# Designs tried in a protein design run: designed miniproteins, single chains, continued (2). Part 22

Each design is a single chain, and the fold is of that chain. pLDDT is the mean over its residues in the fold that is shown.

## One batch from the design tools (miniprotein)

Design m4733
Fold by ESMFold2-Fast:
Structure m4733 (fold): chain A 75 residues (1-75)
Amino acid sequence: STDTYNSTRDYANQNLPQDDAQRIIDGADSIRSSMGTQSATDFMGTAIDSLQQGNSMDDAMQSGMDSGQQTYNRS
């Protein structure tokens, strides 16, 4: 939902370094436009979780993309 998307975006802005939050949010905005709000939300949640576990930004973005794509494929 849009509420979950906005809450996840707010979480990123509050809990990640500004540059990391911005990169994930920009990726989510792109995914939202192409794959929808749920795919973008799942992308953000997975990417944030991966990054907070100590994985690299590239690994976090890849995991997020895989999650978003899986959500899109289920739709």
Scores: mean pLDDT 86

Design m4734
Fold by ESMFold2-Fast:
Structure m4734 (fold): chain A 125 residues (1-125)
Amino acid sequence: SEEFEELLRKVAEEEGLPDEVIELALEHIELLEEIAEELKKRGVSEEDAVRAALEVFIYLQTRGIDPEKFSVEKLALIGEIILLARELGFSDPEIRKLFDEALKSDVDTLRKKIEELREELEKKK
């Protein structure tokens, strides 16, 4: 949708992404919108859902991986793991390692990892 495109551009600009990366993300806008909607259904805020969808897309693009090879549910769960890991203060190398492990994992394993990360966040309250 036009509203999703405007939010995607805003988030990408706030994150300092190059124009070439933004243009590539727009070529896959329908997939990014589906990932963000799945994240929103899981209780992620709209802006964080868009950030997570973008990060998953960039990580796949950096590795030359076709995003269409994965289910929207799996990509959304990976995005939530990245968001939770950032909140926990994981470094960029640690998040990249989590992403690589998550790509090899099934949906049930990803759901368990999300629960573990949420419990760690609750301990920081």
Scores: mean pLDDT 85

Design m4735
Fold by ESMFold2-Fast:
Structure m4735 (fold): chain A 85 residues (1-85)
Amino acid sequence: MEEGLEKIREGSKLITLGTLPVEITGIERPKHKELIEKGKKLLEEGLALVEAADAEPDKEAIEKAIEEGKKEGLKEALENFEELY
């Protein structure tokens, strides 16, 4: 379960890193698409691991992992604005 939650968090972070520059600039570059695709794959893998570990996954823990990843991605995108845009 913990490994799955960590992958969900990392996936949400990468999706945010790829999405936020596009939302701000209106321009999608290959690097943004790659981050989003990688993030989606990690999120899917994390969800599968959580579901495999527990028949009734903790929805609150999943939502918290997504929110934490989103916050981390937002912070990193703002700190590395020039590199990501």
Scores: mean pLDDT 78

Design m4736
Fold by ESMFold2-Fast:
Structure m4736 (fold): chain A 87 residues (1-87)
Amino acid sequence: GDELAKETVEAANKAGLAAIKEIPDPRKAAAVAITAAGAGVAAYLGLGEDAARDAAAAVALAEEYGAEETVAHARKALEAAEKVAAA
């Protein structure tokens, strides 16, 4: 429902902001933030499977870059997106 899509958007926004703060390389930070934003947009459009895919990609990039706070927010976005996909 709208609440799960909103939760995904909020978690994706937090992941993007955390990436900019936590990842010293601005290109790597931008890659994570753009990927997380993709998850939020997909959730807003009701595309739960696409949102989960993009959120999972953001988690993987954040883990590769050692961005622990970003990983935590991206995982919350993934959990919310998976619930959107299952509904």
Scores: mean pLDDT 86

Design m4737
Fold by ESMFold2-Fast:
Structure m4737 (fold): chain A 68 residues (1-68)
Amino acid sequence: SMEEQRKEAEERLEELRKKMLEEKDLGKAIDLAVQTMQEMKATLSPEVVKEAGERLQEILDEWLKKRK
């Protein structure tokens, strides 16, 4: 269901956030974000991927603010 896909996306994004907090290299952090998005895009519906992309931008923005 769409609700199950949204929960899966949320769990994947929280795992990404945790991994990014431990990552100190900008290139590797971006690679983690790109890999996570590609995996979600391959397995989830386009609507869920769009919502996940918005959340991913928030995670990336917060990481960048702490590294700048």
Scores: mean pLDDT 80

Design m4738
Fold by ESMFold2-Fast:
Structure m4738 (fold): chain A 93 residues (1-93)
Amino acid sequence: MEEQRKANLERLKADGEEATRLYKRIKENPLSDEEIREIFARAEKEGRDYLLTLLRMYVLSLVDKYPTEFGKELEDRLNKRREELVKEAEAAA
């Protein structure tokens, strides 16, 4: 348990650092909708839920650069993923 929690903490730190770098880049030079979707899809594959949460927040905060519908699309994708994870956890309990 201890070793796994430490590994999870390191992963969260890595996600936070990557998210910070992406935010700085996006704020200065916005990525296209397709580029954001690609990053989101890769993070989903890798189970980087914290990175997904932060990326969604960044897109929603940059209303001048991204359409509201795109931010909502990412939020809906994240919410659906969370529901699936909760169902799996409930089935395992």
Scores: mean pLDDT 75

Design m4739
Fold by ESMFold2-Fast:
Structure m4739 (fold): chain A 92 residues (1-92)
Amino acid sequence: SEVEEKLRKEARELVEKSTDPNHVAYAVLAYDEDGNLIGSKVVETPAELQRFLQEAAEKGATSAKIQVVYKDKDGTVHVTKPRTFRLPPPPR
């Protein structure tokens, strides 16, 4: 989708411009049980990822599609295959 392409481009640019060779970015899309997009974001830390997923779950998201963007030792930017995760129910 256009949203997925924009997120991948943003994540790639963040990783490419980073001075940290180990910097990673996460392109995240969150969906409800009917497949409706609840939210989308590029996040740069596991803590930001967890916060986004929690907020999405509170809005009714039941799954998230995540791609990780990183640099190899030669500075080449790579994007992982998308992986879909089921989200736990929000804490009561």
Scores: mean pLDDT 83

Design m4740
Fold by ESMFold2-Fast:
Structure m4740 (fold): chain A 97 residues (1-97)
Amino acid sequence: STEVEIREEVRAPLATEAAVRAQEAVEELVEAIRAGAARGRAVVTGIGEGPGQRAILRIEIEARREDGKIVVRIRVERRATSAPASANGPAEGSAVY
């Protein structure tokens, strides 16, 4: 019933696994806010896709109620690395208030 707005600050190519985990985190935060939480936040770490050097991505997702709707803010930060990330699993640092 509540409208959802997604705001992306930086667009970067995501590995399929990182993209799936980010999408799942968005859905879980939206559901939590619909269930009565005031805000939610999650951080997803993954490996970036693209030409050149392999990169570690930090995807920060924040959801809150604003102006009668649920606003989801997604920020992607890219760090170059010569080695693959060891932590390639579920979203870490999730919090619901």
Scores: mean pLDDT 67

Design m4741
Fold by ESMFold2-Fast:
Structure m4741 (fold): chain A 71 residues (1-71)
Amino acid sequence: TEALSKAFKERGEGLLELGKKIAEEDGKKGAEYLRQSAKDAREATKTPVGEVAKEQAERFEKEAKEIEEKL
């Protein structure tokens, strides 16, 4: 349970970092990537990692919105 939550959190941090790097080269593609990552995290809220997944989805959505506002 703890190991699964830790692995899911580390994966989410990697996806966020990748999305930000994509946005440095192409803001629209970076925002789309983060929006897709947020949708995947929202689906994971129905699993045992739901609390971590919810936090990740909200963080992905916030970063995507900030990138979109600069487009």
Scores: mean pLDDT 84

Design m4742
Fold by ESMFold2-Fast:
Structure m4742 (fold): chain A 91 residues (1-91)
Amino acid sequence: GAIEEAKKLIEEILEAVRKSENPREAAIKGLEKLREFILKNSENLPLHKLIGLLLRIIGEIFDLERKKDLTKEEALEILREIGEEILELLE
C-alpha cells in the first residue's frame, strides 16, 4: 500500500544522500521525489494537510537551493523529518 511504498522511497532517498558527494543536490532530488509521491497519493490525504505538506517541501527545496553548503547530517535530518510527516499523514 501507500505506506509501504513511502517507507521504501524514504529509505532509498536516505541511502542516496549517504552515498552522495553532493548532499545538497541529493536532498533536493529526494524532496522532489517525495513531492511527486504525495501528489500521486493525494486522494489518500486530507486537502488541508496535503497543501501544508506540499508548501513545506517546496519551501525546503527553495531554502536548500539558496544554500552553498549542506552537510550529509543536515540533509538526512531534513529528509527523515519530512518522511515521518508523510508516514503519519498516510496512517
Scores: mean pLDDT 84

Design m4743
Fold by ESMFold2-Fast:
Structure m4743 (fold): chain A 78 residues (1-78)
Amino acid sequence: SELQAQIEALQREAQELVAKAVEALSKGDNRSAAEYFRRAADVAERLAELYRQMGNEEAAEAALAAAKQLRELAAQLE
């Protein structure tokens, strides 16, 4: 379905953003790492909305929890 394809695309985007954040951390670039974690959190929140449209409340709740954790991690780097 189109909705499932959007979910898969956002999952890949979130994974790529987290990978970029981790790479930035490995180079001591805390500012870029925080930016990537915040962008990953934004994607996770969008993903939660799509999971709700699919009727998957458990996945939506998990995505929101991940977004919160990513924002907290970004805040620790500033």
Scores: mean pLDDT 91

Design m4744
Fold by ESMFold2-Fast:
Formats: structure tokens, sequence, C-alpha cells
Structure m4744 (fold): chain A 79 residues (1-79)
């Protein structure tokens, strides 16, 4: 089955410095099918292309300046 290519635009909180790591984890049911990494740009935004099956759930996390990871959003990919 061909993967759906999802374009994600992630807006980081102001507490997150440019260059910080953004992690997107894709789950199909309870199975982790993809982990993708990006970086926050000078505008506080990261863009990622994520090839995932339809009906996958995406968890979007960012690394704060103190090294902690924060879950920003959870998004379901629709058919």
Amino acid sequence: MDPTLVKLKVTAPSSVAPGSKVVVRAYHGDELVLEAEGKVDANGTAELLVPVPEDSTLEISVTKSDGSEVLLDTKKVQA
C-alpha cells in the first residue's frame, strides 16, 4: 500500500530556541511505524515531510532549552 506523504508545519513555543530538535512519531494502531526529526528555524517553525499509512496517528514533540521533550500536538492522518 502506498504511503501518504504528509506535510507538517510545526510551530514551537517561544521557550524553544531556533535549531532545537522536533521529533515526529507515527503510529498505526499501537505500532510505531516512523520516527522523523527536524529542526526549528529562525521563525520558530519546523517543516517535515512524513510518509505514513493512512489512519496513522502523529505525535509531535520538541526539545526545550533544558533538554526536556514536550508533546506539542497529536494529529490523526485521514483518508
Scores: mean pLDDT 77

Design m4745
Fold by ESMFold2-Fast:
Structure m4745 (fold): chain A 90 residues (1-90)
Amino acid sequence: MEADKERLALELLKELYEELKKEAEEKGWEKLAKLFDEKIKEIEEELAKIKAEAKASEEERKEILAEFEAFRKQAETGIPKLVEAIKKAE
């Protein structure tokens, strides 16, 4: 769960830089405001990568579960036919 810790650390850093950017803008520190904006953008890109990876894994898991449930439903319908075949063999 390294990714969860990294995501939380990046979210906290983003909040910090957003506060610093707002203060710099209020005080007219244009160079610092631009620097903080660039840092926020970098953090957003890293967060987007982490979220995309997590979303892909969750979507993949949902697809596998849906296929497995569909297979189970078909097996439940097929089991009576298998039981009939076994009874006929005895």
Scores: mean pLDDT 71

Design m4746
Fold by ESMFold2-Fast:
Structure m4746 (fold): chain A 71 residues (1-71)
Amino acid sequence: MTQKVQDFINEAKKTLSEAELVAAGAAALALALGRSREDAIRYAQRKAEEMGFKLSEETVRRLTEEAEAYL
């Protein structure tokens, strides 16, 4: 479970900004733990905000969909 999340993060590091990587990683973790897509989006938004980053809802949704497709 956590290994697939780490593999996704390692691949995402090549193309995503630090803010996007935080959101994508949080979304992937929430999905891997059995959370719904909507819960994963909310969790990713909260984690990005907690780390001092501001991302649009559209960006977080897209990153969450990419994480879901990878898992």
Scores: mean pLDDT 81

Design m4747
Fold by ESMFold2-Fast:
Structure m4747 (fold): chain A 84 residues (1-84)
Amino acid sequence: SLEEALKYAEMALYEYPSPHLREAVRALRAGDVEEARRYLELALEEVKPQVKFSMEEIEKLKGSSEIPSVDWAYYYIQKALEAL
């Protein structure tokens, strides 16, 4: 859903402030699914090389302070894309 995607995109933006995530949030608020997906994918490419933990590892360690902000952003971007 757009509502769920927006919630995850805003969480990603909080963890990792980036222009692409700001544009994704704007597109989601406008209901522009295609534009939102494009900016979320661009944000994903930006964070992916910096990520220490896999999606599976982040889910296993959920609630741990060991997960860096960039890894949380990666997780939330993926969840936003899944919700679209």
Scores: mean pLDDT 86

Design m4748
Fold by ESMFold2-Fast:
Structure m4748 (fold): chain A 66 residues (1-66)
Amino acid sequence: SEEKEKTLNEFLHDFRIVNGLSSSCIGKVAGEAEKMLKKSPLEDLNKFGMAILLVYNDEKVMKEVC
């Protein structure tokens, strides 16, 4: 839905700003989280948010994508 898409975009924007990430970096983090979820972020925004946190806290993954 349009509301879920807005929520997703706002979450990614806020996460990027709060953690001082580049637009390229947050895009790659979101891509890795989507691979982990194996479904559209819009199907489960809460699980996608958790996947973003798991990727962000993985030093090896973050070193490779950022």
Scores: mean pLDDT 84

Design m4749
Fold by ESMFold2-Fast:
Structure m4749 (fold): chain A 80 residues (1-80)
Amino acid sequence: SEIEEKKKKYIELLKEQLERFLAAHPDWTREEARDIADRLVALFERQLKEEGYPDEVIEEFRKEARKELDALVDAWLAAR
C-alpha cells in the first residue's frame, strides 16, 4: 500500500541519517545517540503531518521507527 511504502521509505531514510550522525560522532554516549534519533523521528513525524497522514499512521510510524533506531544505536555501541 502507499502508506506502507511511505513508512518503509522514511524509516530507511531515518536509519541512513542516524548512521551518518553516529559515524561522524564516535565520542557520543548512548543518551546522545538516542537524543539525535528522537529528534530525527520527530522531524519525519512533522513531515507526515504536513503531507496529511492521519494521527494513527503517524503513531504507528513513530513506534516502528523508534524500534529500528534503538536497535541501530545498540548495534553501534556494541561494535566499539
Scores: mean pLDDT 86

Design m4750
Fold by ESMFold2-Fast:
Structure m4750 (fold): chain A 107 residues (1-107)
Amino acid sequence: SKEEIKEKLRKILEEIKELTKKAMKLLEGDYIRQASLLALEGEVFLSVRMVERDKSLELALKNLESVRSHLELLLKEEKNPEVREILEEIIKKVDEMIELVKELIKL
């Protein structure tokens, strides 16, 4: 159902928030990477909010795909193996969100 998909998106958002907190602690002193990661978390939050309010699902999908691309760029530049692992986990969770939004569009 649409409500079950929305609940899954909310759960994944909370998981991304926890992963972001861990990365922020490891990135202490790297203010540019901290700011980039927080901006991407904000875009994920806005995308989930769009879905919950039954606003443009296509825009939410494009925003999540853009976030995924930016996370891949951050991953390529990242040298800290612990931060790399967290970024890979966030990318997997964004991929799950993309598939869930695609399912909503088909309903």
Scores: mean pLDDT 89

Design m4751
Fold by ESMFold2-Fast:
Structure m4751 (fold): chain A 68 residues (1-68)
Amino acid sequence: SSIEQQEDKIMETVEKELGELSPEQRSTLKGVIRNLLTFQQQNPDSGLTLEDVTTGVISWARRLLDQQ
């Protein structure tokens, strides 16, 4: 799957868990998701799974919401 399809799926999962995000929050989160997915693809020996990326993004998104 393309990185863009994985980004959209992770974003949908985050909004399902945490509720609808503002456009600004979505933009920031997309950058974080992109960076983590790129790291995973460039470091296949890291053992980082797509599930690990998704879990990490949800934790980070909760922190982002708590800071506002």
Scores: mean pLDDT 79

Design m4752
Fold by ESMFold2-Fast:
Structure m4752 (fold): chain A 61 residues (1-61)
Amino acid sequence: RAWVEQRAQELGLTLDPDAIALLIQYAGTNLNRLTEVLEGLKAKKLSTAEQVRAVLGPLLS
């Protein structure tokens, strides 16, 4: 969704499309969950789908 891209942009993150898809799958419509994950990704400087999948993988199972 466009709002995921907006939140990432507000935090200065450049995410690939696959990373955005994983974030939507994890957070759904929960903006607080999305914001917390995005802040964690920013702090660790993670932006690729593979890096996001490694962080979220256990939480998606």
Scores: mean pLDDT 72

Design m4753
Fold by ESMFold2-Fast:
Structure m4753 (fold): chain A 80 residues (1-80)
Amino acid sequence: MEKKVEEVVKLLEEVARRAEELGAHRLAQELRDMKEEILKKYEEGKLTEEELEEAKRIAQSALDFLEQVEASRAAHRAAR
């Protein structure tokens, strides 16, 4: 459990950081709120593997979206 929690927490923070860099402040906050909820549930012994897997899926989807946004912005810079 602990290793999976650390993996998901690190993923959520990394994606939140990238979201902030791209100006997606609301998405960054939502990802950080999810990280805090996971950590709180883990400390309380209430965290399930299903919740952890769901958080990982959400973080991965957000990362894929942000990579698409970065690619679009790079294309705009190249067109100048």
Scores: mean pLDDT 80

Design m4754
Fold by ESMFold2-Fast:
Formats: structure tokens, C-alpha cells, sequence
Structure m4754 (fold): chain A 67 residues (1-67)
């Protein structure tokens, strides 16, 4: 099984560590894409990719806006 991980506001090192953790927990192959998008835009993109391709797509955000 392949998983696509979209990251926003994370370093390459942080994104790679997250991908490795997901691979170890799920046994799936994880592909990382580092994006310069808002968290909302990244979530919408993930939904679109999952709908159009059937590839399980996750979003990780390093930016924390306290509400």
C-alpha cells in the first residue's frame, strides 16, 4: 500500500522522520511532498488526490495557530 504525505511548515528532516514513523506503524511505502500552501489548501489538495487517484493521502502541519 502506498501513502502520500503532504507537509506544510515542516523541515525536510521533520518530514522524513514523520514518513519513517508512518512506514514503521503501517508497513506502507510513504512518499513525502513538502508544500508551500496553507493547511486548509493542503487538506483540500489531499482530498482531491485521494478522490482522483485512490492513493491514501495524509497532511502534516508544522505551523500551529492557536485558536
Amino acid sequence: MKILLLTVGLSEEEAEELAKAIEEKTGAEVEVRILDLSPEEALKLAEKIERETGIKTLVAVGEKVAL
Scores: mean pLDDT 77

Design m4755
Fold by ESMFold2-Fast:
Structure m4755 (fold): chain A 61 residues (1-61)
Amino acid sequence: MSPTEREIARIVDMVGAQLAADPDTPLETVLAEVRRVADQQGLSPEQTAQLEAQVRQLYEK
């Protein structure tokens, strides 16, 4: 398993915790946060897109 895969899972877990605490947080706001963190961690555009897709799934229920 790659270190990047673990980082993506960690970010998704953080988003899940944020939504559990504040379910009214808009998807747009969370996606903006996620993109900032991904950029800061040096994730590729493809990895960032995967992360965004997983975050979207958290909102789909």
Scores: mean pLDDT 78

Design m4756
Fold by ESMFold2-Fast:
Structure m4756 (fold): chain A 65 residues (1-65)
Amino acid sequence: MPVKEALQREVDASVELIKAAVDVVIAKKQGDQEALQKAQQKLDEASERSQRAAEELQRALEQAK
């Protein structure tokens, strides 16, 4: 994967992770258990995607050397 493409994927994944984290905070403040459960699931999915994107970026950087 080209470094530029892998970097863009990492940025996109980081933005989604931040959005999911904000949703969890909002749900906690509202005391809505159903909204909290949904937000937590999205946060877990975004976290996994972010970790995968970071690994792909690291691999792309190593291949560019």
Scores: mean pLDDT 80

Design m4757
Fold by ESMFold2-Fast:
Structure m4757 (fold): chain A 69 residues (1-69)
Amino acid sequence: SMLEEIAKETREKLLELGVPEELAEEIAKALIDKDFERAQRLGVKLVTEYDLVEGAEIIGESIKKIKEL
């Protein structure tokens, strides 16, 4: 499905940025579950704990794409 495709692409982009695999999987699962509050909280964690603003931006774009499905 397009939802699974977006979640997979998001996971791969986060891994390229150096996000730990377990955290990237949690984010992908939040997107598949359409748990946007959890996805947003994990994005904040990327900024505060990993200094990865780009990761939070990727999550935001993925949420937008899923909401447009």
Scores: mean pLDDT 89

Design m4758
Fold by ESMFold2-Fast:
Structure m4758 (fold): chain A 85 residues (1-85)
Amino acid sequence: SNNDRSLAYNALNEIINTILEAIEQGLSEQEIKDLAIKKANELKKENKDNPLVQSLLDEVIEEVKTRSVEDFLLWLSDRLMGLLT
């Protein structure tokens, strides 16, 4: 639904903003990744009845483990753009 997509879009934006703030604070790459995983899990709890958001956040958690912070931000940007189409 449009509401489910809006919630998914908002969740990805919150993760992106969390990462950008952590980078500006000078956190290490591992600390940034740990913070992104923590934020994704918090957002999963807030959206437990939304299967689109749950699936997307599970994907976020898996992708952040295998990518650099830079590659992960690019992936998040592409995924966010996909929600608009």
Scores: mean pLDDT 87

Design m4759
Fold by ESMFold2-Fast:
Structure m4759 (fold): chain A 65 residues (1-65)
Amino acid sequence: GPSGEACADKCKSLAEKCCKDGASLEECKEKLKTLCEGFVKSHGLTAGEADACALAALEALSKCS
């Protein structure tokens, strides 16, 4: 749904910025986990929406290497 897509977009943007800033993969993962979990809680995402958000974030992080 719209909240899941907003979560995915925000997490992807954070991942891309984190990669560009030269932060470690572990730091980027922690920041994404905090952001995505906060988004899930504040917007009441379903399990499927949360999974889609996590997958989008991981895909963006894979481009850091």
Scores: mean pLDDT 74

Design m4760
Fold by ESMFold2-Fast:
Structure m4760 (fold): chain A 82 residues (1-82)
Amino acid sequence: SRQEKILEYLKEKGKLSTKEAAEYLKVSQSTASKHLNKLKKEGYVYKDGNYYWLSDEDLSKEPDFTKEGVELLKEAVEKVMS
């Protein structure tokens, strides 16, 4: 399916925009947006700014770059090295 092609693209390239998806699938931007929104609703992708990323818990690290998450990691590293 066209959605499967989007997932294959994301596995190879890491991210894509709606415009890039439309060009890759050879469809209109409206059609590409529909496929991306369906994949997002089903949890296969997430949107960050103008780009979509593969949302796979088995393949993705969850980068919690919150100030609190960075402090917790720093304290954990300090505790192991002490």
Scores: mean pLDDT 69

Design m4761
Fold by ESMFold2-Fast:
Structure m4761 (fold): chain A 85 residues (1-85)
Amino acid sequence: MVSREALEHEVAAGVEEIRVAVLELEPATVESLEERIRALEEAIEHLERALEAETNPEVRALLERQLEVTRERLERVREELEELK
């Protein structure tokens, strides 16, 4: 049902999301926020690749929703970084 290629990209995105969650346990510094931004950008790239490879419409809808949520998280972290600069 889910393509193996799409699943591989989805797993890669999940790893970056876990990395962001771990970074959230640390104090918000310019360096920490820049690292969170990089991890979120990598997660977005992996989700976009997963969506491109996925043919199941229900799974595509879930990936599109996750991509939207991840993009919103990225914008929030970018705003927080601008406040510290």
Scores: mean pLDDT 78

Design m4762
Fold by ESMFold2-Fast:
Structure m4762 (fold): chain A 78 residues (1-78)
Amino acid sequence: MELVEKLIEAAKNKDYEGLRKTIDEILALPKEKQREIVEKLLESDDPDVLYVAFEIARRLGDEELAKKAYEKIQKLEE
């Protein structure tokens, strides 16, 4: 998943411009592809990556994916 890899690298490198552009590319994809990307982002332990997964899941109206992302963020911060 090229976009998943780009997002993770941008987050790790604190490349906020690259992160924003990659998010915009993901949001331009069909809903099914966005869901697939969110599921792969949920495998990350990076809070910035998980927050992006949460926001995309919310935009999709996928409450279960949004809940999974939120629970992972909470475990890392609490």
Scores: mean pLDDT 80

Design m4763
Fold by ESMFold2-Fast:
Structure m4763 (fold): chain A 57 residues (1-57)
Amino acid sequence: DPLVEEAKRIISALLSIGVDVRAQRDFIIRELSEKFNGKYDRETLERAIDEAIEELG
């Protein structure tokens, strides 16, 4: 899933610099929305972020 893979890339980068990923959820949503040209709704973006966090943890 290209959306989940992009979410994993962003989340991994944030984790590598010591950022609290849960506190940055809105930032990640905006980054994903911009990269995918608004193709996905907010609920789909939030689900992809949760799936990416689960797969990385």
Scores: mean pLDDT 82

Design m4764
Fold by ESMFold2-Fast:
Structure m4764 (fold): chain A 52 residues (1-52)
Amino acid sequence: SKEEKLKLAKEWVKSKGLKMGDVFEALKKNKGLSKEEAIELLAENYKNPSEM
């Protein structure tokens, strides 16, 4: 669900020592992703660390 994806996204951000807002801004600038799309990408990266 959206809540589960958000939890995984937050864990990914914490694992990298980053701020969530900075990650969203970078993904919007570099990949044109919305916040929801960014959350899905980050959740997938947390499950599969080699996926970028």
Scores: mean pLDDT 76

Design m4765
Fold by ESMFold2-Fast:
Structure m4765 (fold): chain A 55 residues (1-55)
Amino acid sequence: SAMEKKQQEYAYSMARKMIDFGKEKNLQSVIDAALAFAEEQLTPEQVEELRKLAE
């Protein structure tokens, strides 16, 4: 549905911002939390993209 798509887009954007913040501040716990959040909300393909950004 349109609402599910919007929720996924928001979740991806949120996880990406958290990963960027965690990398900038060298906070591994923030990166781990962002990836855990992504695994609950997003497709496996989207989660892999975020894991690559976390490297």
Scores: mean pLDDT 84

Design m4766
Fold by ESMFold2-Fast:
Structure m4766 (fold): chain A 56 residues (1-56)
Amino acid sequence: AERARRASETAAEGALKNGDVEEGIETLRMIGDKEGPTAKKYADEQIARLKEAAEE
C-alpha cells in the first residue's frame, strides 16, 4: 500500500521534472494495474495532478 503510493508519487514527480506527462501517466497506470485497487486510486490522483499541471 505505502510502497505503491510512494512509487506513484515518484513517477509523477519524475514526469513533471522531465515534462513527459504522457509517459508519466502510462507509468502510473502500470503501477495501479500491477499493485491493485488501492494503488490504482493513488495512481489516478497523480494522473489528475499531471493533467492539471500540463493544462496550466
Scores: mean pLDDT 75

Design m4767
Fold by ESMFold2-Fast:
Structure m4767 (fold): chain A 89 residues (1-89)
Amino acid sequence: SRDVREARRRLREGDRLYRQGNYADAFRQYRDAARIAIDAAIRSGQVDDARRAQELMFRGVRLQQQGNYADAARQYRRAARIGIDAATR
């Protein structure tokens, strides 16, 4: 679907930024990927996986608020991956 392709595109851009040490821009890309992927997973009926991804999003938000952008990026990336995998089942 278009949403899954967009989530994957943002995930790849996040990975590029993360490798460059740009954690602030990386977490924003991963967060957006996770939001899109979670919405797609919910629409596909994968409610349990979407809930798990949402829990990782909340952990990411907490780390982001603490200024821990590298760990926030990792949590958002995990949320995005779970959502993408769920939305493609």
Scores: mean pLDDT 91

Design m4768
Fold by ESMFold2-Fast:
Structure m4768 (fold): chain A 71 residues (1-71)
Amino acid sequence: SRGDQAVREAEALVAEARAQGSEKATLSADVSLGMARISIGVGKVVKDEEFGDRMAEESLEKGREGFREHA
């Protein structure tokens, strides 16, 4: 799903942040990954997978913003 793709891209963002050695960028990326995973879980609980997917994509975008700001 699109949410699963957002989680995979968030995992890649965490790996990239760690490779760059920025603690702040890594923390931002880790938070975005956690939020994306939670968003998918919430979507399943409320039986709205589209909502979960959208929130996961939004969490990834926020993580990318923080990564750019601190990397």
Scores: mean pLDDT 80

